# Ledger of designs, part 88: designed miniproteins, single chains, continued (4)

Each design is a single chain, and the fold is of that chain. pLDDT is the mean over its residues in the fold that is shown.

## One batch from the design tools (miniprotein)

Design m15049
Fold by ESMFold2-Fast:
Structure m15049 (fold): chain A 70 residues (1-70)
Amino acid sequence: MEIEKLEKEYQEALDEIGRLSDELAWAERNKDKLPKEEYEKRINELGDRIHQAGVRARELHEKIKELKKK
């Protein structure tokens, strides 16, 4: 079913955000144990990926909402 597929993709996007947020929180808590360049690279990469996953989740949620109103 189309809705079920979108709901799975939406859940996967949320799971990705959760995983990336955990990695971000770990890096922030352990910044003193990481080389400065590695820390900055990880924070920027994780931030960008979280943002992209958030945009994806929003688009999927809007598609699900549209299909349910039909």
Scores: mean pLDDT 82

Design m15050
Fold by ESMFold2-Fast:
Structure m15050 (fold): chain A 80 residues (1-80)
Amino acid sequence: MEEKLEELARKVSEASGVSFEEALRVVRGMAEFLLLTRDTMSDEQKRALVARELEALGVEPETAEELARELVEAVNKYAE
């Protein structure tokens, strides 16, 4: 899980221009939130929330959607 979060954080950093450390903090925080809410939110709602947070960091919408899908998928796989 952590290795996948680091990979996603690098992509977020590259796409947004924020530091790797800041991107990793945001990605980890979102992953923790998704784990806590996995049974209360749909995957569509989770992807939309993550994409919105990534767009707020400066990631363009299509890239944010792709990275959001990857994060939700990774969290769901870890929770199995």
Scores: mean pLDDT 81

Design m15051
Fold by ESMFold2-Fast:
Structure m15051 (fold): chain A 89 residues (1-89)
Amino acid sequence: MEEVLKEAEENKERAAAEGEALTERMGRISPELAAEGERLKRGVLTAYDQAIEAARKGAVDTAKALLESGNGLLELMRERARAAEAAAA
């Protein structure tokens, strides 16, 4: 329980900083990509918030699934930023 909660909280802190940087990178290309970055960042942070809440309720398996979902969305955001930058170059 405590390990999953700590991991979710730490991942949220890192994702907030990284998501902001990725959104800024996408925004340098176009306003549409800035908006997409903001939507993806919101999805990532929401997944981690739900993982934290599930962990606090003792729903460890649900918390782990939500943590994995948040990690997957963050990776998708990284890939989207890289693809957008490659297309703009």
Scores: mean pLDDT 85

Design m15052
Fold by ESMFold2-Fast:
Structure m15052 (fold): chain A 120 residues (1-120)
Amino acid sequence: KEEKIKKIRELLEQRQKLIEKIAELAKDLESYEEYKKKLKELVEQENEIVKKLEKGEISPEEAKKAFVEVFRQINEVLGEIIEEAEKKDSEKAKEIAKLAQELRDLALEIEEILDQMELE
């Protein structure tokens, strides 16, 4: 349990760094302040979910359900960022899309760890 929680925290830290890089790339977009606020709130939700999981306040199955919903909302915001960026700079939009794919890959790793924890 402790080792798997630690791995989830490390993956969440990697996600936060990628989100910060996306925010920097998006800083010149008209809707930047809105995206920044939404992403900050969603990252705070990810941190609260892992904290509750670590304390035993929620099961791995409940944590997975909560994470999947937060990941969905992050993906929605990232899609809006990519669409707006594409109108101004297609190369920047491609870079953001690549980082968004890395975020999805990390999300799948977190989900797999939670599935393994539920079996224990």
Scores: mean pLDDT 88

Design m15053
Fold by ESMFold2-Fast:
Structure m15053 (fold): chain A 98 residues (1-98)
Amino acid sequence: SMTVTVSVPESVRVGEVLEVTVTVTASTSGTYTVKVELYDSNGNLLGSGETTVDLAAGETATVVFGFPITQAGTYTVKATVTDSSGNTVSDSATVTAF
């Protein structure tokens, strides 16, 4: 199995970069695709980032994505991790920009 946890600050200032931290733990060695999507409060996709990590069995990797925030509001971040067999897990968090 694999697990994913997304972590964001409680708030971010308009004009700053929102740092999204994704923690992935794998029970099986392999290549894992980590995708992060940023949505506004209306469900519009504002941006995405994707990378791959190679993990040994029981290994944990931390990946950081940055999104510039130009408008105040509530944002949703979704992280999805896909293994080489096409299995997926996801986690989501919200952050408020002032």
Scores: mean pLDDT 89

Design m15054
Fold by ESMFold2-Fast:
Structure m15054 (fold): chain A 76 residues (1-76)
Amino acid sequence: QQQIQQDYQQTQDSINQSISSDPGQSVDDVLRSMSDDQLQQRLNGFQRGSDSFRQMGRYGHQMALDSFAQQVQSIM
């Protein structure tokens, strides 16, 4: 259970940094500035990563990626 929380936080931090490295811009603002095609590419990436980690039993990483996939879907 503790490992799941650690993996979740690590994946969340890594993805947040990859989307927005600028402390003046939120991840949500960056995603909202993307085109539908760019959002779809991000969504596909998160879903593929989630499937890979699920197959490995790395549920913390999988949950974080699922959360980002839902966030992208909510913006589209």
Scores: mean pLDDT 79

Design m15055
Fold by ESMFold2-Fast:
Structure m15055 (fold): chain A 71 residues (1-71)
Amino acid sequence: LLERARELLARAEALPAPSPELRAAVRDLEDAIKYYEENKNSSSVSKYVAAKLRLIGAILDLELALRREEA
């Protein structure tokens, strides 16, 4: 997940004219990565699951935004 997230961030940064929507998706993914790293070693399974689901959602949102920009 983190490797995929970083690949998508690098891909977004390579675009010459990112839309406001793409920028928002990038920021959301950066926040989701921070939340995941804070909670990935949590003793609370619910916190870990929530962090992982948020990261997955942010990855999908950025993938969709990139697909729109590249179309």
Scores: mean pLDDT 79

Design m15056
Fold by ESMFold2-Fast:
Structure m15056 (fold): chain A 95 residues (1-95)
Amino acid sequence: STEQIIEELKELIKKIKKAVEENDEERVEGLLEATVRLLETILLANPDAPEELRELYEKMKEILEKMKAGEISAKEAAEEMIEITEKIIKILEES
């Protein structure tokens, strides 16, 4: 259900924000990885998904790779990931 996916994404945003406030870098990384995996699952189930959604997914993967390489902080990665996730929610709500 699209509604269930939207609620899961909103809950991930809340958890990411809390992990950032607690300065829990390991939990931030795990939550960002979970967000990327959820999007991958959505795209695999919907081969006709809008190209904008695929482009946002690729940006999420790049952010995660940069964080793992130490090029950006966990906080910076989380902030960028939240913005992308909010855009994805809007696309899904407007279908």
Scores: mean pLDDT 87

Design m15057
Fold by ESMFold2-Fast:
Structure m15057 (fold): chain A 64 residues (1-64)
Amino acid sequence: SAEDLQAQLAKFKAQHQAQIAELRAQAAASTDPAEKARLELQIGVTEGVLEIHEAVVELTLKKL
């Protein structure tokens, strides 16, 4: 149902926000420029995945 999809998206967003926060903390604590660059790339990818997932759910809800 639409309600179930919205609930699942909310949970997914919360989990990803927690992961992004952890990655940002690791990047801030790191003294290695290469590690910082990899963590920043991983943060960008994680944010991109969340945006795509949210867009897909929105498109799915429009068909219900």
Scores: mean pLDDT 84

Design m15058
Fold by ESMFold2-Fast:
Structure m15058 (fold): chain A 73 residues (1-73)
Amino acid sequence: SDRIRAGAMAVAKKALELGLTVEQASEIAGAGAQAAREGGVEAGVKAVREKALKAGMSEEQAEEIAEAFREAY
């Protein structure tokens, strides 16, 4: 889906801006895309937030990255 791709790209961009590596940004974006394919935008947002927290982002940063997915979707 073009919308899922747009969401994933926005997540990767925001993660990089917040100091994550290309590998971490791709992993978070990929998790969001996979979840969104199965459960829609809210599932994608949730997966992005959880993965960003596991990557060491603060609650505020994880919410910012997750919101980028919703806004671009």
Scores: mean pLDDT 88

Design m15059
Fold by ESMFold2-Fast:
Structure m15059 (fold): chain A 73 residues (1-73)
Amino acid sequence: DIDELIKKFEETDDLEEQIRIALEIAKVNPQLAIDYLKKRLEETEDPVEKVVLKSVIRYIENLFGIGHEHKVL
């Protein structure tokens, strides 16, 4: 249930757990997972967390062909 994953994502303060949950959400709805990760990225003050979140967002975008880096035509 995606709603339960979203609640768990919002309730956890652990970046590793948030990433794990986001990857589970991405299996069902990759755009939703990217949106939540981007919101988390905008809210964080930690430069290390920003780098990690950007990497995960790019990974999901590339894996599911979202944005400008779906496999080159």
Scores: mean pLDDT 79

Design m15060
Fold by ESMFold2-Fast:
Structure m15060 (fold): chain A 100 residues (1-100)
Amino acid sequence: SIEEEIEKLIEKIFEKVKELGKYLSPEQQEKLNKLLEETKKSLKEAKTLEEKLEILKKFLDEVNDILGEASTEERIKIKPIYDEILELFDKIVELVNEYL
C-alpha cells in the first residue's frame, strides 16, 4: 500500500538522521534525539498524509538548523547523508501528490 511505502521511506529518513549523530557533539546529538522522538509522536497523531508531510518538512528544517552548528570538516561528511535524506523526502512528496 502507499501508506506502507511512505512509512518505510520515513523509517529510512530516521535511520539516516541517526547516522548524522556520529558527526555531532553530545549536546547536538541530544537535541537531535529529542527532535526524533517528538516527530515520531506527532506522526502517530497525524490523521492525513498531508499532515505527515508538513510534520516531516518541519522536522527536516529543524535537523538542518542543528547540522548548521557542526564544524566545517564535519559538515563535509554530513552533506552527502543529508542530500540522501532530502531525496527520500522528495519521494514521499511525489507519492503523496500522486495519490491525493
Scores: mean pLDDT 85

Design m15061
Fold by ESMFold2-Fast:
Structure m15061 (fold): chain A 63 residues (1-63)
Amino acid sequence: MPPDEAEIERGLEALSKAENPNRELLVSALGTVDPELARLIREGRLDELPEHLRRRVEAILAR
């Protein structure tokens, strides 16, 4: 099934508000929604993400 964009956005929004977000938490949260997105994050290949998703993931991981 194609990933639900709204579900991905909700997951990223929730993680951006977490007190201690990390790469493992992002991969776990997104892995069931979009396995390919989760794999790119796990492998550190953030430059291959769409610009809007890349910015949000980088902001979460920079905390």
Scores: mean pLDDT 70

Design m15062
Fold by ESMFold2-Fast:
Structure m15062 (fold): chain A 67 residues (1-67)
Amino acid sequence: SDSFLTARRMVETLSADEVAEEIRRMMTEGGDGSRLTATHIALHAGGIDPEVGKKALGVVDEVLEKK
């Protein structure tokens, strides 16, 4: 899927902190479609690199709890 290819590129080219920062941006600056896409990217990232996934999914959880 497009979300998987995006997650793979991000994990290969960015640090875990940079992936988490991008997920935070997508979660906070976009609408429902952006939040859904960010969540799918974070889940796929966790399948590729568990440490990256923990940070990215932590951001998803944090943003959703504030709403």
Scores: mean pLDDT 83

Design m15063
Fold by ESMFold2-Fast:
Structure m15063 (fold): chain A 112 residues (1-112)
Amino acid sequence: SSLAASIIRIVDEMIKLLEEAAKIAEALGDKELAAELRKLIEKLEEIRERLRAARTAEEVIAAAEEAIDLIREAIDLLRKSDNPELQKIARELEELLGLLEIELAILRKTEG
């Protein structure tokens, strides 16, 4: 599979984890956290569409860098929660973030 396809799969998994986190936040009555997570999901879905439409490595890199920033924000939000399921999702997002950064580093070396 291409590096772009691998990056899209990682972003898809990140979106699924954030959707689960938003549902948990809603179930806990944390409306503020749920709303913030849903805004991040909407932005990541827009990035996913840009990744699918990307025709150059530069376009993939730009979209992936924005996804990294959004996921770091999501991890910070989840880490502020005392809920163990949200903490588990934060750890899973940190692992996916590491994979995304590796794919992005490979793509940058191929273009540099």
Scores: mean pLDDT 89

Design m15064
Fold by ESMFold2-Fast:
Structure m15064 (fold): chain A 74 residues (1-74)
Amino acid sequence: SLAEKLAEMEAIIAEVERLAADPSLSPEQRAAARALLGKMRALKAEAERDPSRTDTMLLAARSGYQALLRAIAA
């Protein structure tokens, strides 16, 4: 459902917010998380504005989150 997809985006946003504030990460890693956070909030706003785009916005959010995790792990 739309509500479940938006809830998944909110869960990803919350995790990226935690990473952006994580003192164990480098300043560069936290900056990357903050940049992604802004993009993800924009994706969620677009999904809320046009529900037909929700799947595309959720896929973009998942991809961005996975890329951030790979960058932090490297």
Scores: mean pLDDT 87

Design m15065
Fold by ESMFold2-Fast:
Structure m15065 (fold): chain A 111 residues (1-111)
Amino acid sequence: AQSSQRQQQGNDAKDEFDRNISQADAHVRRARELIERARSSSPEEAARLLAQAEESVRAAEGHLDAAAANAKKYSSLSSPADGAQMNAQLDATKQRVEETRREVEEARKEL
């Protein structure tokens, strides 16, 4: 029972991690689409689109935090190699989110 519970907890943490990484990446893509549209829009429309891009970045950051919590949980239950791979995915997603936040800030300065 305990071994099965530990394995299930690890599987649940991995599934939650994968889901949150996928959601963070979706929000990053949405923010970048909004930034591209803003650069080709009127100043009024650009301001509206960049506000939506900021909301998408904040949502991506929330999913990144949830992914980090699940990566920590999974690492406590899994092999060092599996934990390292998950942390590498987390770091890559974090870099994309941080880059996209900078892209929103730069686009807002161009208004």
Scores: mean pLDDT 87

Design m15066
Fold by ESMFold2-Fast:
Structure m15066 (fold): chain A 66 residues (1-66)
Amino acid sequence: MDMARRSVLSTLDMAIDLARQFNDKESIELAKKTKEEAEALIEEGRIDEAQKLAFETFEKVRKRIA
């Protein structure tokens, strides 16, 4: 459980860091908001949904700024 939580949050932190490197305010806000949503999903025990959300958000950020 802790490892899955760390993976989700680490993926979103990487998305935030990537967006900050490119100074993309929209991607920074998206990743931050998604991190809050993922934390809420994890608290509800909806870890699979949190993992999917984190992956989709990282891919959106990556495509937007790469």
Scores: mean pLDDT 81

Design m15067
Fold by ESMFold2-Fast:
Structure m15067 (fold): chain A 95 residues (1-95)
Amino acid sequence: YVAEGNLLAAAQSYVDQGHKAIQQGKLREAAEYYDKAGRLFEELGELWTAGRLFYLAGKLYRKLGEFDKARDYFERAARLFESLGDQEGAEKARA
């Protein structure tokens, strides 16, 4: 219970840090924060939020020219969306 509350707080903190990194033009740091947040939301069973965060990390790595990392994150997001029955979201993540 206390550990789960701490995980949610940490996940939200990482999302906020990612937002701040984007505002500062630090796209790599933003992608790393969204990865950390996505992993924590995945542990919490918040699979939709996790998928969205991995998708955002993928978009940032694509902007950085790191296409292999971007593909890995898009595929991770797509698998999460597929597990939730969102075929359209999965297809968009792979596009």
Scores: mean pLDDT 84

Design m15068
Fold by ESMFold2-Fast:
Structure m15068 (fold): chain A 74 residues (1-74)
Amino acid sequence: SRTDEFNALVDEIAALANAAREALRAGDRETARRYLEQLEAKVEELLKRFPDDPAARQLAEEVRRGIERWRAEL
């Protein structure tokens, strides 16, 4: 279902966000940057698959703000 597809993308976004946080904690800036790039690509995928969904837009905005904050720590 579309709900299952949405939830799967949300889970993938959460996994990438957790991987980026772990890389930052380890001081591995290069790995953290790669995960943040993958996270940005996954957010773009979410918006392409759910272009008119306000929940997808809201999540994308929140995740992009998170990426900006984490990049500031690099």
Scores: mean pLDDT 86

Design m15069
Fold by ESMFold2-Fast:
Structure m15069 (fold): chain A 106 residues (1-106)
Amino acid sequence: MTAAEKAAVRAALAAIAARPDVLVVRIGDSLLIETDGSPAALATARAAAERLAQVPGLSVRVDGDTVVVESKGDESAAAFLRELVDELVPPAQREAGRARLRAEYG
């Protein structure tokens, strides 16, 4: 990807991460974009999924109201996902999500 393509992906995901009807969570090597199931949130999440599917080394699937993005073991793709979470998800939200996952799944 070019720097311009990375910037465009960041801008699209930043708009989604700012939405109250969308939650962006990283779990291990996967990024989950969860929606409240509204048509507007789902349409926005699907548009982001199509854009992320263009990134080499990423696998993207839609599972109900959630978009799942996984690294295929590509370190550049994994680093890009970490960078996106660090830039787009507020620290308090990341910590709350992590605590929630520990409480429910260990």
Scores: mean pLDDT 70

Design m15070
Fold by ESMFold2-Fast:
Parts: structure tokens; sequence; C-alpha cells
Structure m15070 (fold): chain A 92 residues (1-92)
């Protein structure tokens, strides 16, 4: 059961990484705030999946609680950046 969840989360994370790379490349080509917003939204979703995956891996003794805490801290920072960018675009 846990192994199936881990495999599903790993696949979802791999897909989100590819989507994020494509979105980042688009932002680098356009320089637009809207393309940055899309890239950051994908990055935040990827971090949410990574946190869930790391929590399961930590339960199985394959990751540390420190790894989980580091990922949660990065997610919180990324969510704050996303909220700031969304507010900037809404104010424009």
Amino acid sequence: EVEKKIAELEKKLEELVKEGEAAAARYLATGSREDLLEALRIYVEGLRVAVELLKLLAEEGKATQEDVEAAEAELKRAEARLAELEAELAAA
C-alpha cells in the first residue's frame, strides 16, 4: 500500500518537474509576470507532492524528519512568493 503511494507520488513529481522546466523556459523567453506566475504555481504544486512523498519515506525510514522539515520550509517560502506575485498582478 505505502509502496504504491510512493510510486504514484514519484511519477506525479517527475511529471511536475517536466511541466515546471517547460514553464520556466517560457518565462525565460518572454520575461512576463504571467509566465513567472505559471512556473511558480507548478513549482509550489511540485513542492506539495515532494513534502507528501518525503513524509511517507520518513515513515519507512528512507528519509529523515530534517528532510521533511526542509521541504516544508521551502514550500512555505514558495507559497509566500506565489501570493506576493498574485497580489502584484491583481494590482496591475
Scores: mean pLDDT 85

Design m15071
Fold by ESMFold2-Fast:
Structure m15071 (fold): chain A 55 residues (1-55)
Amino acid sequence: MEEIKKLTKETEAANAEYRAHLAAGDVDSAREALDKAVEYARQNLKLNLEAAKKA
């Protein structure tokens, strides 16, 4: 599923952003990036479950 691949890429990008902000000491931006990574991971899981149900 194309959406799953896109969400995986976005999760990786959010994790990279999180690490970059932590290295810079920007805690607020790091927290925002972490929240995005968690949300993308949750959506990815939901899509995987829905795909399995529709199989």
Scores: mean pLDDT 78

Design m15072
Fold by ESMFold2-Fast:
Structure m15072 (fold): chain A 81 residues (1-81)
Amino acid sequence: MDPIRALGYAIMGLSEDALEIAEEVLKEDPDNITAWVARIAALSRAGKFPEAQRLYDEARKRFPDFDAYLARLSRARTVRE
């Protein structure tokens, strides 16, 4: 399963499918930053804000560059072309 696909489903509002794919990716690669972003996005979309916040805090501790990665994703969408 591709972490990019999980992120795509989260953006589309398919939170359940996004969580399932992200969890499968994390079983194989627990350090996949994109899968962490997908899980946080999916939980936020599902209205589970306390759980999303907890995962965000955990991701920031686990990945020092997590906020930079999020900024890079935002920049890529706005200045890609």
Scores: mean pLDDT 73

Design m15073
Fold by ESMFold2-Fast:
Structure m15073 (fold): chain A 82 residues (1-82)
Amino acid sequence: TKVKIVAKTKLSPEKMKEIADYIKTVLEEIDSVKSVKVELDEETGVLTIEFEAESEEIAKEIAENIKEFLEEEGFEVEVEIE
């Protein structure tokens, strides 16, 4: 199951990089997750996270956790699960 998360913020580039690196590290450590791609556009303040999960259930759980975390940090988050 493919997951795409698009998060927008007005946070500083330094804070955005820290968050992007953290998410990438966490996702790469999950055995049920593959094809992790985290892209940060510092100019527009857009963070794009893509990954593949073993099941739709795992995909939804991980996506919800990421959304909750990013919303707590001040991002506006959209999630797409395919």
Scores: mean pLDDT 78

Design m15074
Fold by ESMFold2-Fast:
Structure m15074 (fold): chain A 65 residues (1-65)
Amino acid sequence: SMMEELARRLQREAERITGGRVRVRVEGKRVTLTFDTDPSFGAMAAALLGKELKKLGYELELELA
């Protein structure tokens, strides 16, 4: 599915940005992104995720580990 592809790619991109582990969870039309790093890096990943997810009608939620 498109979500599997996007989750995989966005997880990799987020890991590049944060330099740490990132978890992506999907439930319905909501995507939760969990970081264990600084919130600033989370904001960058959220901007990238938000763009692609909005195209598919999904909502993005951030969560700190």
Scores: mean pLDDT 70

Design m15075
Fold by ESMFold2-Fast:
Parts: structure tokens; C-alpha cells; sequence
Structure m15075 (fold): chain A 70 residues (1-70)
């Protein structure tokens, strides 16, 4: 389903962001830039607007939380 695909993709993107932040000890500015790059990639790759919107919203929230924790 489209919803299941959106969830799987969101979880993967968030995990990659979390792993990169932890492994490389990214600054708040670097986390912001990484999050923005991930969102831009989602816009280019996910053609379904509803799926893209849901994935982007969750990635934005995860990026904000990572900035707040670091």
C-alpha cells in the first residue's frame, strides 16, 4: 500500500539521519543542512504528492528533534 511504502521510507530516512548525526557528531547547522538535503531528495524521487508530503513532514520533525538534542 502507499501508506506502508511511505512508513517504510520515512523510517529508513530517519534512521540514516540519526546514524549520521551520532557517528559524525554533526553540529546543529550540519543537521539542518542534512535534513534539508533529505527533503529535497524526497521531492525529486517520490512522485506521489500525498506520500511525499507525509514523508517530508516526519523527516522535518525528526530533524528538529535531532537539533534540539544536540
Amino acid sequence: SKEEEALKRTDWIIKVLEDVVKEHKLSKEQIKEATELAIEQIKEEIKDEEIAKKVIEKVKEAGKELIEKN
Scores: mean pLDDT 79

Design m15076
Fold by ESMFold2-Fast:
Structure m15076 (fold): chain A 80 residues (1-80)
Amino acid sequence: MERVVAGEVKVEGNKITVTLRRVTDPAEARALRKKVEEFLKNDPNLTEEQRDAALGAVDKAIEEANRRRLPEGTEITIEL
């Protein structure tokens, strides 16, 4: 199964930039998702509510990217 996931996540102020990656291995997809969660959880500049909102926004962006079949390497900017 081919899935689009977050390959890289960068947080600057209230903006999150997500670089999309296509993966065919479910284990790799899970590992990348876990890295995103750890990255957001460990950002000292985010409140708990902002971390939850950021993770939700990343998940929604990935769902939309999968629905629209966006190419690997697409950068999506999310404002919190």
Scores: mean pLDDT 77

Design m15077
Fold by ESMFold2-Fast:
Structure m15077 (fold): chain A 64 residues (1-64)
Amino acid sequence: SMSDILKLTVEYFARAADIVGEWFDRVVAARKAGDEAAIREAEEEHEKRLAELKEEYRKRLEEL
């Protein structure tokens, strides 16, 4: 139903916001420390987590 799709979409955006927030905090801390390797690792982990979340969202939408 449309309500189920909306609920799932809201959950997706809430989880995505958490991932973005964690990435932002890590990048800010790494930049302050001058740790370029930590910045790159934070970016790679961020991209991986968002890709996994997007795939999970796609699969759950297909089940509705």
Scores: mean pLDDT 87

Design m15078
Fold by ESMFold2-Fast:
Structure m15078 (fold): chain A 95 residues (1-95)
Amino acid sequence: MKVARVVVTATLKSKSDKAVDDGLKKALEIARELHYEEGVLHAGVSVDREAGKVTITIEAEDEETAREAGEKAAEELSKNPVVKSVEVTLGGPKG
């Protein structure tokens, strides 16, 4: 099966432990919600405390599903007041 991947990276307004923990908690909540979406195969979270960044990696059955899940995750992350900006990067095994 061909799997599509999207990476959603949130840059936080502060590198403080509180801001990073708030951002990480929100990303974990979003990743958990994504597991209930049809066509989403995997959603994982990583954090770079030194850079003040939280990343959600989404794997889905196709590029459209991955993109829609990534856009939904980006919208939800952008609602958190500790988030400065969100970037969505579509990339994965070629079709």
Scores: mean pLDDT 80

Design m15079
Fold by ESMFold2-Fast:
Order: C-alpha cells, then structure tokens, then sequence
Structure m15079 (fold): chain A 73 residues (1-73)
C-alpha cells in the first residue's frame, strides 16, 4: 500500500493527540519515536519495509502500555 503525504500527516496528528491525551512520559517517548519515523520515511531516509517493521514494534509497545492503563479497553 502506498502511503500519501496526507496519510502521513494524519498519522502524525493522531499520534500527537494521543500523546497529549494520555500525558505520560512513556507515551510521549513512543509518540516522539513515531513522529521521527514518519519524518524519516517522508524524507526517504528509511525504506517502506523498515518503516513498517519499526511501526509494528512501536504499536506493540503502545498496546502493552494501553493494557497497563486498564481503562483504555
């Protein structure tokens, strides 16, 4: 699937909103890593394969944090 610049910007905005809403240092750190990853992909510094692999690792970390906060599900 080809990601458009609009899709990447929407992901960036969603990540910022989630980080602001949850307001924990751990979520902020993961959010910053996701934003950097999106920016690196947009600039062509990483491949789509590397982007997707690193995004899956960050999603796993976010899911583990969400489970710890109990009320998120």
Amino acid sequence: MVLTDEDLERMREIVLAIAEHLDTPEVREIGEEIIKLIDDYREGKISEEEFLKKMEELEKRLNELAERYQAAQ
Scores: mean pLDDT 72

Design m15080
Fold by ESMFold2-Fast:
Structure m15080 (fold): chain A 97 residues (1-97)
Amino acid sequence: MAFKITATSGRVSAAGLAEARQIGKVLEVKATLSDGTVIEGKGEEGFREAIRAAQTQPFTTVELVVEVPSREQAEKIADVLKKSGATEVKIEEVPPL
């Protein structure tokens, strides 16, 4: 199953993104840095680029498309992003393609 997880306002750290990857397969990432720079990536390469950018400054907004066995794992990723510093997190089921 695929889910779009949107974290807004606050801080999403490189560590938070790395932990999210341990829970589910990250298919896509779109993240906005505190200076307004947008990082977009697909698959492993794009995700590594986003983590690298987050080492320099935190994200203010992160959108992840993740493939997980059930909604429970998507909710666990959302909790990781909240613990990282996101004040608002939304989960939406999306087609896996």
Scores: mean pLDDT 76

Design m15081
Fold by ESMFold2-Fast:
Structure m15081 (fold): chain A 55 residues (1-55)
Amino acid sequence: SEVEEVIQRLKEAIEKLSDQRDKDVLQTLIEFLEKDPENKGMVTAAKSVVAELEA
């Protein structure tokens, strides 16, 4: 699913980060997505975050 793809991309981004604070913020976002995978607004916001990290 789209949400599972975004969660996987966020997990990969966390592995590349060096700052613990940034890792914690992204981990919290993953937890929100896992708790409410039908929240299209949250999924869209997470996709934007991942796109910026991959740029």
Scores: mean pLDDT 80

Design m15082
Fold by ESMFold2-Fast:
Structure m15082 (fold): chain A 61 residues (1-61)
Amino acid sequence: ASLSAQQQANIARNAPLVAIANRALTELGLAPEEVGRIIADAIARGWSLAELEARLKAAAA
């Protein structure tokens, strides 16, 4: 089935988030549960992608 323009836009909007999450798993060595927890907090608190990335780096330290 073809994706609607809105669904395609939602995927494109979430692409940076997916990239940050994958980097946290592969480069920072964070557990999937920890990455999931931090992303959930970011959504709940309205954090920017930059704030999310900074928090993931802090969790890895």
Scores: mean pLDDT 73

Design m15083
Fold by ESMFold2-Fast:
Structure m15083 (fold): chain A 57 residues (1-57)
Amino acid sequence: MEIPDELIDLLVRTAGSGEALLAALEADAIPPALRVVLQPGDPARPTLLARVRERTP
């Protein structure tokens, strides 16, 4: 799945930081604030992990 950079920026802002977003995605848990944008068990989650890591070294 193709994920636009604008969505990644929104997710980082919602989580507070790229590191916080990565931690939430890797923990198999999605904080309520992020659930407005992401659903638990979203099949895009592996792609999101890869893209966020790309953007947040």
Scores: mean pLDDT 63

